# Ledger of designs, part 20: designed miniproteins, single chains, continued (2)

Each design is a single chain, and the fold is of that chain. pLDDT is the mean over its residues in the fold that is shown.

## One batch from the design tools (miniprotein)

Design m4626
Fold by ESMFold2-Fast:
Structure m4626 (fold): chain A 59 residues (1-59)
Amino acid sequence: PPLLARVTKDYTALLPRELTLKEGELVEILKILNENWVLARSLKTGETGIVPSSYLEVL
C-alpha cells in the first residue's frame, strides 16, 4: 500500500529538487533518503521532490 503522510507545517522549496508544500496537504512517500529527507509526491499537484521528514506526519 502507498505510504502516505500529512504536511504538518508550510514548507517553501529552497532548491529546485525540493517540493513546496502547505500545511494539511497529503504526500506519498516514495523513498526514505536519510533521517532528515524523503522523496515524496504531492497528491495535489503530482510533483515529485525531496521534503524534510520533520515536516511530515506518516499516516
Scores: mean pLDDT 86

Design m4627
Fold by ESMFold2-Fast:
Structure m4627 (fold): chain A 132 residues (1-132)
Amino acid sequence: MTLSDEEKEELNEQFKKDLEAGFDVNLKDSNGRTPLHVAAEEGNLELVELLLKKGADVNAKDKNGRTPLHLAAEAGHLEVVEVLLKAGADVNAKDKNGRTPLHLAEEAGHEEVVEVLLKAGADREAKDINGR
């Protein structure tokens, strides 16, 4: 689900209140997703930064073995990718199909995300199914 800037601000304000009330930043939904997974997929940079500051597990895996970095890379959210990598995201994390964030960014055509992942130490042998 893609949020407008106004919807992102409302979500961020509500999340700040929930976290102050003792909400567990690492709670998983029925799909094994944490709030950080959702924020990363949506490109909500402010919420990503807030969740990381509150101790969110940057390497949490959903039911498909995907980390927040996988979701941000697939969606092309460059600034979120950079923040997750700085927070210690595993650049070479594999999902249940053996795909890395680099594979997902290449498949989606997000060239700037591909460059950032490679600079962060993404596996040089990690290629798409066409060997590129």
Scores: mean pLDDT 81

Design m4628
Fold by ESMFold2-Fast:
Structure m4628 (fold): chain A 87 residues (1-87)
Amino acid sequence: MTPLHEAARNGDKDKVLELLAQGADVNAKDANGNTPLHLAARNGHADVVRILLANGADVTAKNKNGLTPLDLARENGHDEVAAILES
């Protein structure tokens, strides 16, 4: 799990922006195949989702369970994040 995964999971917008400015890989996968976008979507962090998408996050990426960020947003009832990922 990278620092960007942790910041995205926590909804830490300022830390996400800092890490991306330092060249963090927006599409890095953790041990479960989750990208930062998967973790932000799972936890309903709409502002972080928008930042990751603006920086080239892959919406089609599947984790080890075959789930996309949109699947995780829907499973967890995060309607705003799901709407962002469907657009």
Scores: mean pLDDT 91

Design m4629
Fold by ESMFold2-Fast:
Structure m4629 (fold): chain A 60 residues (1-60)
Amino acid sequence: MILKALKDYEAKTKEELTLKKGELLEVLEIIDENNILAKSLTTGKEGIVPLDPNILEEVK
């Protein structure tokens, strides 16, 4: 599953990913209803991303 960042997002903790608008993410694991573990396809970094429809959309 590939998600796209709809806007810039700055990591609030060392475990979160900082995202740039247009960045593509691969979902590695669903942690809970509000958080995912994802890998940036741009940077190769892995981290926690909030599962927020205002920040992320699914690429179909």
Scores: mean pLDDT 82

Design m4630
Fold by ESMFold2-Fast:
Structure m4630 (fold): chain A 75 residues (1-75)
Amino acid sequence: MVFDIGTTLKTKRKEAGLTQQDVADALGVSQSYISQIENGKVYLSPEKLEKLVDAYNKLFGTNLTETDLLRGVLN
């Protein structure tokens, strides 16, 4: 995986006190899938990235964009 989006998502999840299962439940996916995303083991399509951003916005009460996650990797 070229982008370290997984590390950014993991950091935000840990800061919010959430488990991988909490994020998985919000997305309707398995905990193992979230683990694979956070470790850069899964191809993350634009559609899947959009769903991750939506889930995090619902969990954190924020208005993050896909660009915000990508910029977190480029800094």
Scores: mean pLDDT 69

Design m4631
Fold by ESMFold2-Fast:
Structure m4631 (fold): chain A 62 residues (1-62)
Amino acid sequence: EFKRAFKLFDKDGDGTVTTKFLGTVMRSMGQNPTDEELNEMDVDGDGTVDYPEFVLMMSRVM
């Protein structure tokens, strides 16, 4: 389920998505993360989230 959603936003196939796309996915699931929450979820501070980070973040808000 999460893997399918992740691949939809991983347009480059590099195994990462932007925090902006993460926020869009969370909002589509009925969540509304703040910019501060998205920055905290970006553990590496590079503006992208890999698949394990994505799953971890989604599991915390569901």
Scores: mean pLDDT 67

Design m4632
Fold by ESMFold2-Fast:
Structure m4632 (fold): chain A 100 residues (1-100)
Amino acid sequence: MAGDLEALRERLANGFDVNAADEFGNTPLHREAGAGHLEGVELLLATPGADVNAADVYGNTPLHLAARAGHEEIVELLLRHGADPNAKDKGGLTPEDLRK
């Protein structure tokens, strides 16, 4: 679980790849957006080269995960940074289909 903002800052300062994906295709942005960590999302989006539209192994973008979890402030922040609201996961669902 990546929930430590200080650890994230330290990793980025030491040349950590902002787009590094785990075995499920989750980037740091997926993890912070899905977890509701607004400050972590802000830090990652301020990092040059961050892929706001990266897809995990299920076709979920960070916007899908934030929308599914009901993190509205993060949804708005991702959209302001060029997140695609029409991106479909492997089930054919957009982030809007996951909002309640």
Scores: mean pLDDT 81

Design m4633
Fold by ESMFold2-Fast:
Structure m4633 (fold): chain A 75 residues (1-75)
Amino acid sequence: SIKELKEKILKTIGEILRLIGDIIELEREREKAKEAGDEEKVKEIEEEIKKLEEELEKLRKELDELEEKLEKLKT
């Protein structure tokens, strides 16, 4: 059970890191669109960032729950 929880934790961390990378890419694209004066593109990217931030928050809560379960089994 500890091994299974550790594997789930590692997978969740991987998903979190991927989302962080996606957000960083979108922030870079937003900056480029802002420099180009493309206000419509800026809004589109901001909405996409917001959705990814919501997914990131959900995954962070899931990670906290998994870490808490691991703590109960290990400590």
Scores: mean pLDDT 85

Design m4634
Fold by ESMFold2-Fast:
Structure m4634 (fold): chain A 58 residues (1-58)
Amino acid sequence: LPLTPRELEVLRLLAEGLSQREIGERLGLSQATVSRIVRRAMEKLGVENVEELVAVVL
């Protein structure tokens, strides 16, 4: 996967069922920062929603 280590970390937590807010709390990031990371990962993988993003990572 052409993802950065941070993007992979965020996606693994999403795959575990954490919300973007909970991921921000876990990683010490704002929810806005987590949202930007998720959007960048979706762009890199050519997916249009978080459900597809999680399915590709799994």
Scores: mean pLDDT 80

Design m4635
Fold by ESMFold2-Fast:
Structure m4635 (fold): chain A 61 residues (1-61)
Amino acid sequence: SEKEEVLERLRRLFDEIIARHPDQAAEVRETYDMLVDLVNRGEISVEELKALVDHVERLLA
């Protein structure tokens, strides 16, 4: 599903951030868990999460 695809992209993105900034690993994991919870509760849409992932991927490229 699109939701599963976007969440997998988010996880890979956060893994990359942790690899670059291991001192921030706990905070990054907490943010990941928060975003997963928000989308599962319907508080943010899959489209909103996708837009965020697309934006951050461009910043890290």
Scores: mean pLDDT 83

Design m4636
Fold by ESMFold2-Fast:
Formats: sequence, C-alpha cells, structure tokens
Structure m4636 (fold): chain A 59 residues (1-59)
Amino acid sequence: DAFSKFDKDGNGFISVAEMRDVVRRSMEASGEKLTDAQVDQMIREADIDGDGQVNYEEF
C-alpha cells in the first residue's frame, strides 16, 4: 500500500510529514479539498503519543 513505501522498517509508524503527504495525495485522487489545518487535525488525532510518529494501521 501507499504507507509501506514510507515505513521502511515495517513497524506500522511513519513520520507526520510523510503521513501528510499520503493524505494529500489520497484526497487529490478523490477530489476532496482539505486545508493544511484540517490535515494537521486528522494527523494529531492519529498521533496519540505526540512524538511525530503515526500508526497508519489505525488511520
């Protein structure tokens, strides 16, 4: 999947910046328009630990 290209270690986590890029590309493909603030909010909800790593399997 798209996330596996960013998660080289296969541990289920990617950086916030990489998650933002994946979300942006996915939204562009579906025609949905989101602001950076809306994307940031979604990522913050997925980044429960606040360490800049997102478990994409829960997203």
Scores: mean pLDDT 64

Design m4637
Fold by ESMFold2-Fast:
Structure m4637 (fold): chain A 77 residues (1-77)
Amino acid sequence: DIKLTETELKILSLLSERPLSQSELAKALGLSQSTVSRHLRKLEEKGLVERKPDPRDPRVTLYSLTEKGKETLEKAL
């Protein structure tokens, strides 16, 4: 069983709609970028999210759900 915080579930829910950057997630959640970064690292370590360069600006990193992330979110809802 994967234990997720409320914040981590909210991150997965937002990412289920579209890939988002760390700053976009921070704005959507009303959290600091450092707080979001910490949760994203845990989610990436668990294999629930992945990161890739934004094709519009390779200096920006986008986060997206993995298949495992989608399955985990569905079980948590």
Scores: mean pLDDT 82

Design m4638
Fold by ESMFold2-Fast:
Formats: C-alpha cells, sequence, structure tokens
Structure m4638 (fold): chain A 111 residues (1-111)
C-alpha cells in the first residue's frame, strides 16, 4: 500500500500494463483477501484505474480484474469491482462468470 501510494505520487500510470500485460488492479484483484488489498483496489479505482482493463497475455484470454477476483474467490473484491461498474459481459470463463453473477444477483447469505 505505501509503495503504491509513493508510485502514484511520483506520476505512475495506474493503467500501465507490466511485462505480463497486467495492471496493478489485475494483480490486486487476485491477491489473498485482506483490508490492505481492499484499500489498494479502492486507491487504484479512485486514481482512474480501468475496472474493465483486459490482460494482454494470451494465457489469460483478455481476463478483467472482475474475472480474476471471481476465479480466486475474492468475494469482497468482486463486490467492490461491481459497485464501480465492472462489466460481467467481459468475463469469458463460464465458471467465473456464473459465480460472479450468482454473488451479484442472489447473495444467498443476505436477507
Amino acid sequence: LEELRRRIAAGFDVNAKDADGFTELHRAASLPESDEVLEIVELLISHGADVNAQVTDPRYDGATPLELAGRAGRLRVVELLLSHGADLNLVRRSGARTGIFYLAVYRPDLP
């Protein structure tokens, strides 16, 4: 979190892709869920991160942060991304899309 804040202050482009075609938001979305990871995701979005950015690495077939979070079971990150306009139509993996859609629509643990 501190390193990311310093990079942004130094003029880091939050939508820049690394050598593997991932943005910082893609990386954060797949991390083990914690309050720090949620703070990182919110910080990136608040500085203009594209919630619908697609990985350029062909092994990931244009995966979005939402798809990566869904595949990794990061439910709080999934909810945060959806609240900021993440597009379910860009999720290509049927399993991830079904799980994300179920969480977004049904939330069986909520009244």
Scores: mean pLDDT 69

Design m4639
Fold by ESMFold2-Fast:
Structure m4639 (fold): chain A 110 residues (1-110)
Amino acid sequence: MLDELHRQLLTDPSTTPLHLAALEGDVERVRRLLAEGADVNHADSLGYTPLHLAAAMGHVEVVEVLLEAGADVNAKDNRGRTPLSLALLNGHLEVAEVLLKADKNAVIKL
């Protein structure tokens, strides 16, 4: 899964360094790229934002950093999937909990 997704991203000219850092779970690189002005909500050719990739891979700390930087928790890929739907599809319950708490449309109080 990771290898095929990584190959897909490497062949996509709309993939940013922030997408790759989020996919790999590299929290320090994510923080550095955001500090350098990387667009937290940039979508690749499939509609994936960095938040979609971090959520799909179960990288909790990367998800939290991206949300702190203003990532759109409700962004939809070209298949209509949100970061939450990708986390749930891949069984990443801790990421799903973080995303639900960040969703301003969710009636869940911390």
Scores: mean pLDDT 79

Design m4640
Fold by ESMFold2-Fast:
Structure m4640 (fold): chain A 106 residues (1-106)
Amino acid sequence: MERPEREEEVELEGPNGYKGKSRVTPDRAEAELYDKNGNLVAKVTARRDGTVTVEDYDENGNLIDKKTFTLPTPVLRAVAILDKDGKIIVRVGGAETHTLTVDSKY
């Protein structure tokens, strides 16, 4: 896809001071979730071929889990959000939206 677009970042605010950042490039969409202290708690990388990688981090920045999924639909967008119960919900999609729930270890 020929586009002169640079990486676009969107910052989202969740409950309890959590912050989500999403970024879209021609090749992939990325979403990062930070806790109220600015620690990275989850990262999602979704590629146009439908490959989605979800990484969970503890409060000390250690990678605690990494999962890779392949979706049948091309992924054009990924957004990490926090629900009311503190669960990390990642929405990935383009023409279709898929919701992934990432377990927080705290």
Scores: mean pLDDT 62

Design m4641
Fold by ESMFold2-Fast:
Structure m4641 (fold): chain A 61 residues (1-61)
Amino acid sequence: SLNEELTRAAREGDVERVKELIEKGADVNHPGPLRAAAEAGHTEVVILLVKAGADPHLVQP
């Protein structure tokens, strides 16, 4: 699914793929993508997802 692909791209830090999947209609508020990016330390992907509408509360402390 688009959400699974977005979660993988976020975990890998693939900024271009993340942008493509968002444009294709992936749900940025699905619980996986923002957490995957944050846990992997991909700050630029975290910022991109939040700017696209992801809830910052999904980021683990």
Scores: mean pLDDT 77

Design m4642
Fold by ESMFold2-Fast:
Structure m4642 (fold): chain A 58 residues (1-58)
Amino acid sequence: PLAKALYDFEARSEKELTLKKGEEVEVLEEVDHVTVLAKSLKTGKEGLVLKSYLEFLS
């Protein structure tokens, strides 16, 4: 599913994905209750993002 970043998210580790507010991502997997693996549609990079930072789109 597609999602959009609600806020700027700065990666704190090499496994996390840096996102800017309004950036679209594809959600690939739910890793746990609060975290997803997402792919940036702009850069193609994959990484972990907090679910609370994302607005799920159609």
Scores: mean pLDDT 81

Design m4643
Fold by ESMFold2-Fast:
Structure m4643 (fold): chain A 84 residues (1-84)
Amino acid sequence: DVLEEILAKYKDVLEELSKIAEKIPEIKSKEELEELKKKFKELLPELEKLVEELKKAGYEEEADKLEGNVKKVEEELERKEKEL
């Protein structure tokens, strides 16, 4: 399964994205938020590669879902900044 092989290749990046999403509600300071934003930005190039690789392999639905999840995390980080 080509999809499973692609996802396995990017497993660490996907796990780090999930960890960032889980930590957003727990952020209590601007300093903690800035560290989390930095980690998110460091993941973006690999996430973009994964999206491109999925699209090239014909998994457009999976690519769209991933792009949506990345945008949701970005929006949640912006929301948290306004709360602090």
Scores: mean pLDDT 86

Design m4644
Fold by ESMFold2-Fast:
Structure m4644 (fold): chain A 64 residues (1-64)
Amino acid sequence: PPPEMLDGDTELHRAARAGDLARVRELLEGGADPRAANSKGWTPLELAAAYGHDEVVAELLRHL
């Protein structure tokens, strides 16, 4: 089953955790905050890095 929402998770956190590069790009172009931390203090960049999504990490770094 898909993971449930974490408190403070944005769509960008979910896309980064999933490795959905196309969704990450859409959200960032739409004004999503790449610096937003969830309730655990994790940013989308940290989630992408933790899950090994190197292309998502590179895209997020361009907006930080």
Scores: mean pLDDT 78

Design m4645
Fold by ESMFold2-Fast:
Structure m4645 (fold): chain A 88 residues (1-88)
Amino acid sequence: SKIDELFKKFDKNGDGYITPEELKEFLESLGRKMTDEEVERLIRYFDKDGDGKITKEEFKNLLKALADVDGSGEITDEELERFLERLK
């Protein structure tokens, strides 16, 4: 899965979570410059259990919010690839 590959790439310590620093790096890799405060607000919105970091499921929901242009409620590997293509 493209999403699984992407999550593994940014989960650098292999703990199954994405930290605020890793999320900021991911967003910057997509050409999206964010402040630390903006990243923290984004994490609070998607962090359902309040641990200050993002699970793979929460990460999928974040990607869906960034890439889902029609509000279909699910992100596919094709939608993620199209989103990444738009950044070329």
Scores: mean pLDDT 67

Design m4646
Fold by ESMFold2-Fast:
Structure m4646 (fold): chain A 66 residues (1-66)
Amino acid sequence: MSDTEIGILQLLAANGAQSASQIAKALGVSQSTVTYHLNKLEARGLVVKRKEGKTTLYSIDAAGAA
C-alpha cells in the first residue's frame, strides 16, 4: 500500500469515522488525493463508506478490527 493509504487506515483506526476533508487536513494532503486512496481502500474492503446528507463518512470495516 502507499504511505497515504497506510496513514488513512491508521487515522481511521485511532479516531473512527471521518470525512475525506477531515482526513486530508489531518494528513496534510489534498482532499482529491485522500478521496482517490479512499476509493481504492473501499474497493479492497478495508474501509466502508456511508453518506449522511451532504457529507460522506469513511470508517474501517468492523470485521477488520481485530
Scores: mean pLDDT 78

Design m4647
Fold by ESMFold2-Fast:
Structure m4647 (fold): chain A 72 residues (1-72)
Amino acid sequence: MTPEELRLDALFDVLDPDGSGKVTKEELRRFLRGMGLSDEEADRLIAEATKDGSGFITKEELRELFRKHFPL
């Protein structure tokens, strides 16, 4: 595994401690707000991550988001 995958695993474990493989938009929004992003910035990133509109972010969608906006 790459260092970026290990970091995403650790992040996902915090956001999804029961191992469902999914994070709600609300949980991710709170995390991004904690990083200092505005509500509008968090919402834009979440919208980009949730390509299927399901209301959940998968680990793969989160990885793609980080690759685009926060290159590791």
Scores: mean pLDDT 69

Design m4648
Fold by ESMFold2-Fast:
Structure m4648 (fold): chain A 87 residues (1-87)
Amino acid sequence: VRVLSDEELEELFKSLDKNGDGVLDRDEIPLIQEALRSLGYDISLETTEKLFEEADKDGDGTIDFEEFKEFYEKVQRLARLGKIKLV
């Protein structure tokens, strides 16, 4: 499984931020799931939504890049624990 550097993760975030506003909203969760699956994480939509909601500390329905980094770290931790399959 490919572990992204901070630079690669920022490039991924920017690619998902289609409107360039510096945040990702809940409507982008399926695109986030697709990106993670492309990186080798067999993650469900439900798990992606739960981790997104955990990263959204203020509950406004958006996450910034720092919250996205925390989201990705949780994905990696779950994969390391065998809770997310690797493809």
Scores: mean pLDDT 79

Design m4649
Fold by ESMFold2-Fast:
Structure m4649 (fold): chain A 60 residues (1-60)
Amino acid sequence: MLAEAVYDYTATTPEELSFKKGDVLEILGVDKNDPTKWLVKNLKTGKVGWVPAIYIKILS
């Protein structure tokens, strides 16, 4: 499932992903303990990390 970053985000932990507004992200999963955190792959950089769901918009 694809999503688009609606805001810039800077990772606050090593497990999080930094991205820029307009980056296309592939959604890989959701945190079992916190559904507001999603595991994504940045298709521009190929990097994987956790992001807050409010920073992304689902495209599909």
Scores: mean pLDDT 81

Design m4650
Fold by ESMFold2-Fast:
Structure m4650 (fold): chain A 59 residues (1-59)
Amino acid sequence: GKLARALKDFTAKSDWELSFKKGELLEILQEIGDHYWVARSLSTGEIGIVPKENLEIIE
């Protein structure tokens, strides 16, 4: 999948969302609608839904 870097922190509001910190790397697995991705944290291996606006694609 594509790699993304967190531009700012995100705190999950639900159990299916993934929390991350600014500077973390995520693998983008799937797009969900216009505002969200399914991603995997490269640091923890956890998978969840993440907001696109908090991330930049680096590949």
Scores: mean pLDDT 85

Design m4651
Fold by ESMFold2-Fast:
Structure m4651 (fold): chain A 83 residues (1-83)
Amino acid sequence: MPAPSDEEQRQDALALLKANATQEQVDWFEKNMDSILEASRRAEKLGDKRLATGSFDAAEQAQIAELDALRKELIAKIGLPAP
């Protein structure tokens, strides 16, 4: 099935944020939305590779660290408790 486009995902996320968040939070997400969507795609790709191989090389470990840092920043900005 066709996945939502990056533009559709961005618009949906911004609409949700505008309804439930401060303008500062909305502005931060709008500025960083493309990076957030790219990080989500990278996380999915890394997950698929882990299911296939069960291991990561040094470059993949670095990507995981970058995604973890971005996730921590996202949680801090939206005020969600860590799972």
Scores: mean pLDDT 66

Design m4652
Fold by ESMFold2-Fast:
Structure m4652 (fold): chain A 75 residues (1-75)
Amino acid sequence: QLSEAEIKDAFRQFDKDGNGTIDTTELASVMQALFGKNYSNTELADMIEEVDKDGNGTIDYPEFLTMMARQMKDM
């Protein structure tokens, strides 16, 4: 089980530009780092579709938290 501080730290590590968002390519690496699981393209697409309502290909911190909370609940 991940704490909010650990989730926030992971987000900051992958937010290379410091703009408060991560892209979908970085998401795969974050998920592998946090959960130790290699996610399929379909699993990643489902998570992105759930949180990226604007379809802009970036995930902000509130969207990231929602995704992490859901993953922990499904485990």
Scores: mean pLDDT 71

Design m4653
Fold by ESMFold2-Fast:
Structure m4653 (fold): chain A 98 residues (1-98)
Amino acid sequence: MKELGVRLLEASFAGDVERVRELLAEGADVNYRVTEEEAREFGLPDSYIGMTPLHLAARTGHKEVVEVLLENGADLNAKDIYGFTPKDWALLNGHHDI
């Protein structure tokens, strides 16, 4: 469901580990990517466009969320619209331990 994917992006950005686990258990797509039209419809920031939950968790340095997403099949090699992987975003934002 698009709504579950959007909630998973928001929970991953916030570092809400329990909410991430709950949403994945409800069937949220761990590799969900928001389109520009969906971002507009759901009122998401432009910074979410083309990003997966793993990109957002890595970008914000939420290690435990990163681990949960990877355990649930998140694609660690997924590239956003800039060609950056989740690890690239972690490094760019000073989260060297991701």
Scores: mean pLDDT 78

Design m4654
Fold by ESMFold2-Fast:
Parts: C-alpha cells; sequence; structure tokens
Structure m4654 (fold): chain A 76 residues (1-76)
C-alpha cells in the first residue's frame, strides 16, 4: 500500500475526525465492505493494532498494521 492509500483509508474510517479509529468505526467500515464481523472479531483487530492500549487505533498503529501480512489479511 502507498502512503496516500493508507492516509485515504484512515480518513475514511475516522468518521469523527479525532485522529483515532474506534471499534464502532471499524465495524461500520467492515460492514460497508459487505462483511459481517462479530464484536469479538472487531475487538481482536483493535487488540492486534492498538499498541498503547487505549482501545483505539491511531495513524501510526494503522500504518504499521497495514504494512504487516496479518493486518493486510484482516482488513484487505
Amino acid sequence: LSEGAILYLFHLLDTDKDGKISKEELKAFLESLGRKPTDEEVEEIIKRADKDGDGYIDLDEFREFLNSPEGRRLLL
């Protein structure tokens, strides 16, 4: 993924524009792609990406996650 694609996708997910992706925003995004994630599946994605333990994914965590094979598999 290019940096521009990562930034575009992050801003698409970050609907409240606080610079962080919540569990609710991630679930809504996955549902918009035709997926039917459980709350447990969304929580697992957040847990894997969230390195500071605040329950949200910031841009740096999102970039690192999407650059991993695991992150690409789970989100793309």
Scores: mean pLDDT 75

Design m4655
Fold by ESMFold2-Fast:
Structure m4655 (fold): chain A 60 residues (1-60)
Amino acid sequence: GPKLAKALKDYEATRPDELSIKKGDLLLVLEEVDDDWVRALVARTGREGLVPKKYLEVLE
C-alpha cells in the first residue's frame, strides 16, 4: 500500500508532471515509477506528482 515519507530537502518541479516539495513536508508515496522517481501526494498542499526518490525518507 501507500507509504508515508518525509522530504529531506527542497525540490522545485522542472516539468509539469513533477511535484515541488519543501524540506519537512509529509508525503504519501503512491507508486514507485522507476529507480529514481516516485509518484507522491503532499499532505500540506493536496498536490500529486513525480518527485525524485533521493529527496525522500520513507517512514512506513
Scores: mean pLDDT 84

Design m4656
Fold by ESMFold2-Fast:
Structure m4656 (fold): chain A 59 residues (1-59)
Amino acid sequence: GKLVRALRDYEAKNDWELSVKKGEILEVLDEIGDRYLVARSLETGEIGIVPREYVEEIG
């Protein structure tokens, strides 16, 4: 799938959100509006919602 990299740390505020660390690689599973992605961490395997502004597309 599409890969993104975390530009900075993000701490989940709810149980449906994904916490990420700067430099972490995520696979995009779906898009929610213009602000959020459903992503899977390739490091932990966890799935959750992450804000688009915290990630960049790679490759």
Scores: mean pLDDT 83

Design m4657
Fold by ESMFold2-Fast:
Order: C-alpha cells, then sequence, then structure tokens
Structure m4657 (fold): chain A 74 residues (1-74)
C-alpha cells in the first residue's frame, strides 16, 4: 500500500483528497494510519486538509463532518 503521507505533484495527500471528497470515514481511517493533518499543498497558499475542507463545508454536510474531525486534531 502507498505511504499514507505520499503527495501528488501539487502536494495533495490522500487526506487532502478525502477532505475534498467529504469522505469522513476515509479521513478517520487515514488519521488512524498516521496521516499528517498539517500536511500542506504546494500550490494556493500551502493549504492543509482542514483549510480545504473549510472551503466546501458550507455547501456539503459531509464536508462539515470532515471539518469537525480535522479540527479535533488541532
Amino acid sequence: MADVNAADENGYTELHKAALAGDAEKVRELLAQGADPLARTLIDGFKTPIELAMELAPTNEKNQEVLDILMRTQ
């Protein structure tokens, strides 16, 4: 299995992608596997998964759940 903190060319980890998708269960599993909730993208201001989830939370209740999970890691 790929490293849970492996990032794509833009710095997006699996945790970033799960947060963007609103997949709260995937977010919990990745955090349990040691995913870094403070990992930053390489573009658009070096955003963490929580910052990306905040952009989508007002429009999708699943992103709100993801945001609540990630906020507890702060």
Scores: mean pLDDT 73

Design m4658
Fold by ESMFold2-Fast:
Structure m4658 (fold): chain A 82 residues (1-82)
Amino acid sequence: SSEREELIEKARKLIKEAREKLKEGDYEEAKKLLREAISLLEKLNDPRIKPEVERARKALEEGDLETAIGLLERAIFLAETP
């Protein structure tokens, strides 16, 4: 659906921006962007990506932003595969 594609595209943009914020040293902004990306991916209600999104949330809570980004990138890859 168009709604699914919009959620995935918005999440992808947020993850990319979070990666750039980490490179700039903006840790708190990166966390905010990743929390928003997680919320968008959770709205998909897609059981194929749920484990990656849940692990990303845990990594974010533990302050491991690099792991959270990698897991969310994997979730998007899985959401886009047939």
Scores: mean pLDDT 88

Design m4659
Fold by ESMFold2-Fast:
Structure m4659 (fold): chain A 86 residues (1-86)
Amino acid sequence: MLAELSAVMRELTGQNLTNAQIQEAFRLFDADGDGTITTEELGTVMRNLGLSDEEIQDMIREADIDGNGTIDFPEFLTMMARKMTL
């Protein structure tokens, strides 16, 4: 569940991120509701969530491994979870 994943991330990283902030930020760039955003938009979403530029760059690099230029919401959550648990 998104709420439980964001709570774990928030607790693990010590960041004041809420599940509402994560959902809202993603939906700002997923306005057509297809569940995907570009890697450029992903950087803006993460910045809106209060992440540092260094963290954003590192996470984008992880997401860009498959080179498709788009990130869906499950990929976004997986990347966030992986980065925060490492």
Scores: mean pLDDT 60

Design m4660
Fold by ESMFold2-Fast:
Formats: sequence, structure tokens, C-alpha cells
Structure m4660 (fold): chain A 99 residues (1-99)
Amino acid sequence: SMLDQLLLLAAQQGKLELVRELLAQGADVNAKGTSEEVSPELLGATPLHLAAYAGHLEIVKVLLENGADVNAKDKLGRTPLDLAKEAGHEEIAKVLEEA
């Protein structure tokens, strides 16, 4: 849906308040990115994957509070934790390991 597409972009771009508003409007917290929202290497990524890779700790926490699947795999078989570690976001990696 349009809300799901906007949630993916907002999570990637660090737009915390927009993430909260879209979730309140019924956006799917586990929406999967297509070629319209994300680059080819991030196909199948959820908002949690995108926030984790981009280093947006507070958005990671908001998504987890709203039922984001920590074990979701993108098209390359990577979890949000894998992407946080690849990007060097140690605090986000710890939060995801404890979730």
C-alpha cells in the first residue's frame, strides 16, 4: 500500500515522527521493499532492515515496539541484525540481539 511504501522510505531516511504517524494509520510494520522504494541489494528489506542499516536507533526501537519481525530476511537472506553489523551500528546490533 502507499502507507507501507512511505513507512519503508521514512524508516530509511530517519523520519521518526512520520514513522510513528504511519504506524498509527495502519502501515504494515513488516512491509517488504520493492524496486520502487529500495535499491536492488535491499529488495525484500523491511522497515527494520532499513532503519538498522541506516543507523536510526530510535526508529529501530519504535518498530520493535510495534511488532517488527527481528528474524525477517531480505532477498539476500540477511536479517536486520546482519545489516546493523555490516554497517557498524554496534548499539543497534545489541538492541536487536536482545529482542
Scores: mean pLDDT 88

Design m4661
Fold by ESMFold2-Fast:
Structure m4661 (fold): chain A 117 residues (1-117)
Amino acid sequence: MSVEELSAELLEAARIGNIEKVKELLERGADVNAQLVLPEELEGLDTLFNGATPLHLAAASTNPNSLEVAKLLIEYGADVNAQGTKGKEKYTPFDLALQSGNEDLAEFLKEKKELAA
C-alpha cells in the first residue's frame, strides 16, 4: 500500500474516531499531515473543506474518541497550526473543535499551540 493510500485511510479513521486504525496507519508510515485536496474547480465552495488534515477531521468530529485521536496524531507530529479552507474562510483544528463543541479538545489544542510557539 502506498503512503498516499495509507494517508487517505488515516483521514477517514481520524474522522470516525477509530483510535486503533489511526495508530496502525501511523505506524505503517501514513502522512500525519496529509491534506484533503479539492480539484481547482471546487475551491471556494462553502460546503467543502480544502486542505483538511487528520487533526482537522478529528477536531470537526462529534465522536467521543476525538480527543484521544488528536493526542495520537500530535504524538506522531501533526501540525496543530495547519490551516484548511472552507469557502473563503481559513480554519485551524482549534477553530473546528470550537465550532463542533469539542471543548476538551479545543482546550488541549490551544495549550499545544502555545507550547509550539
Scores: mean pLDDT 76

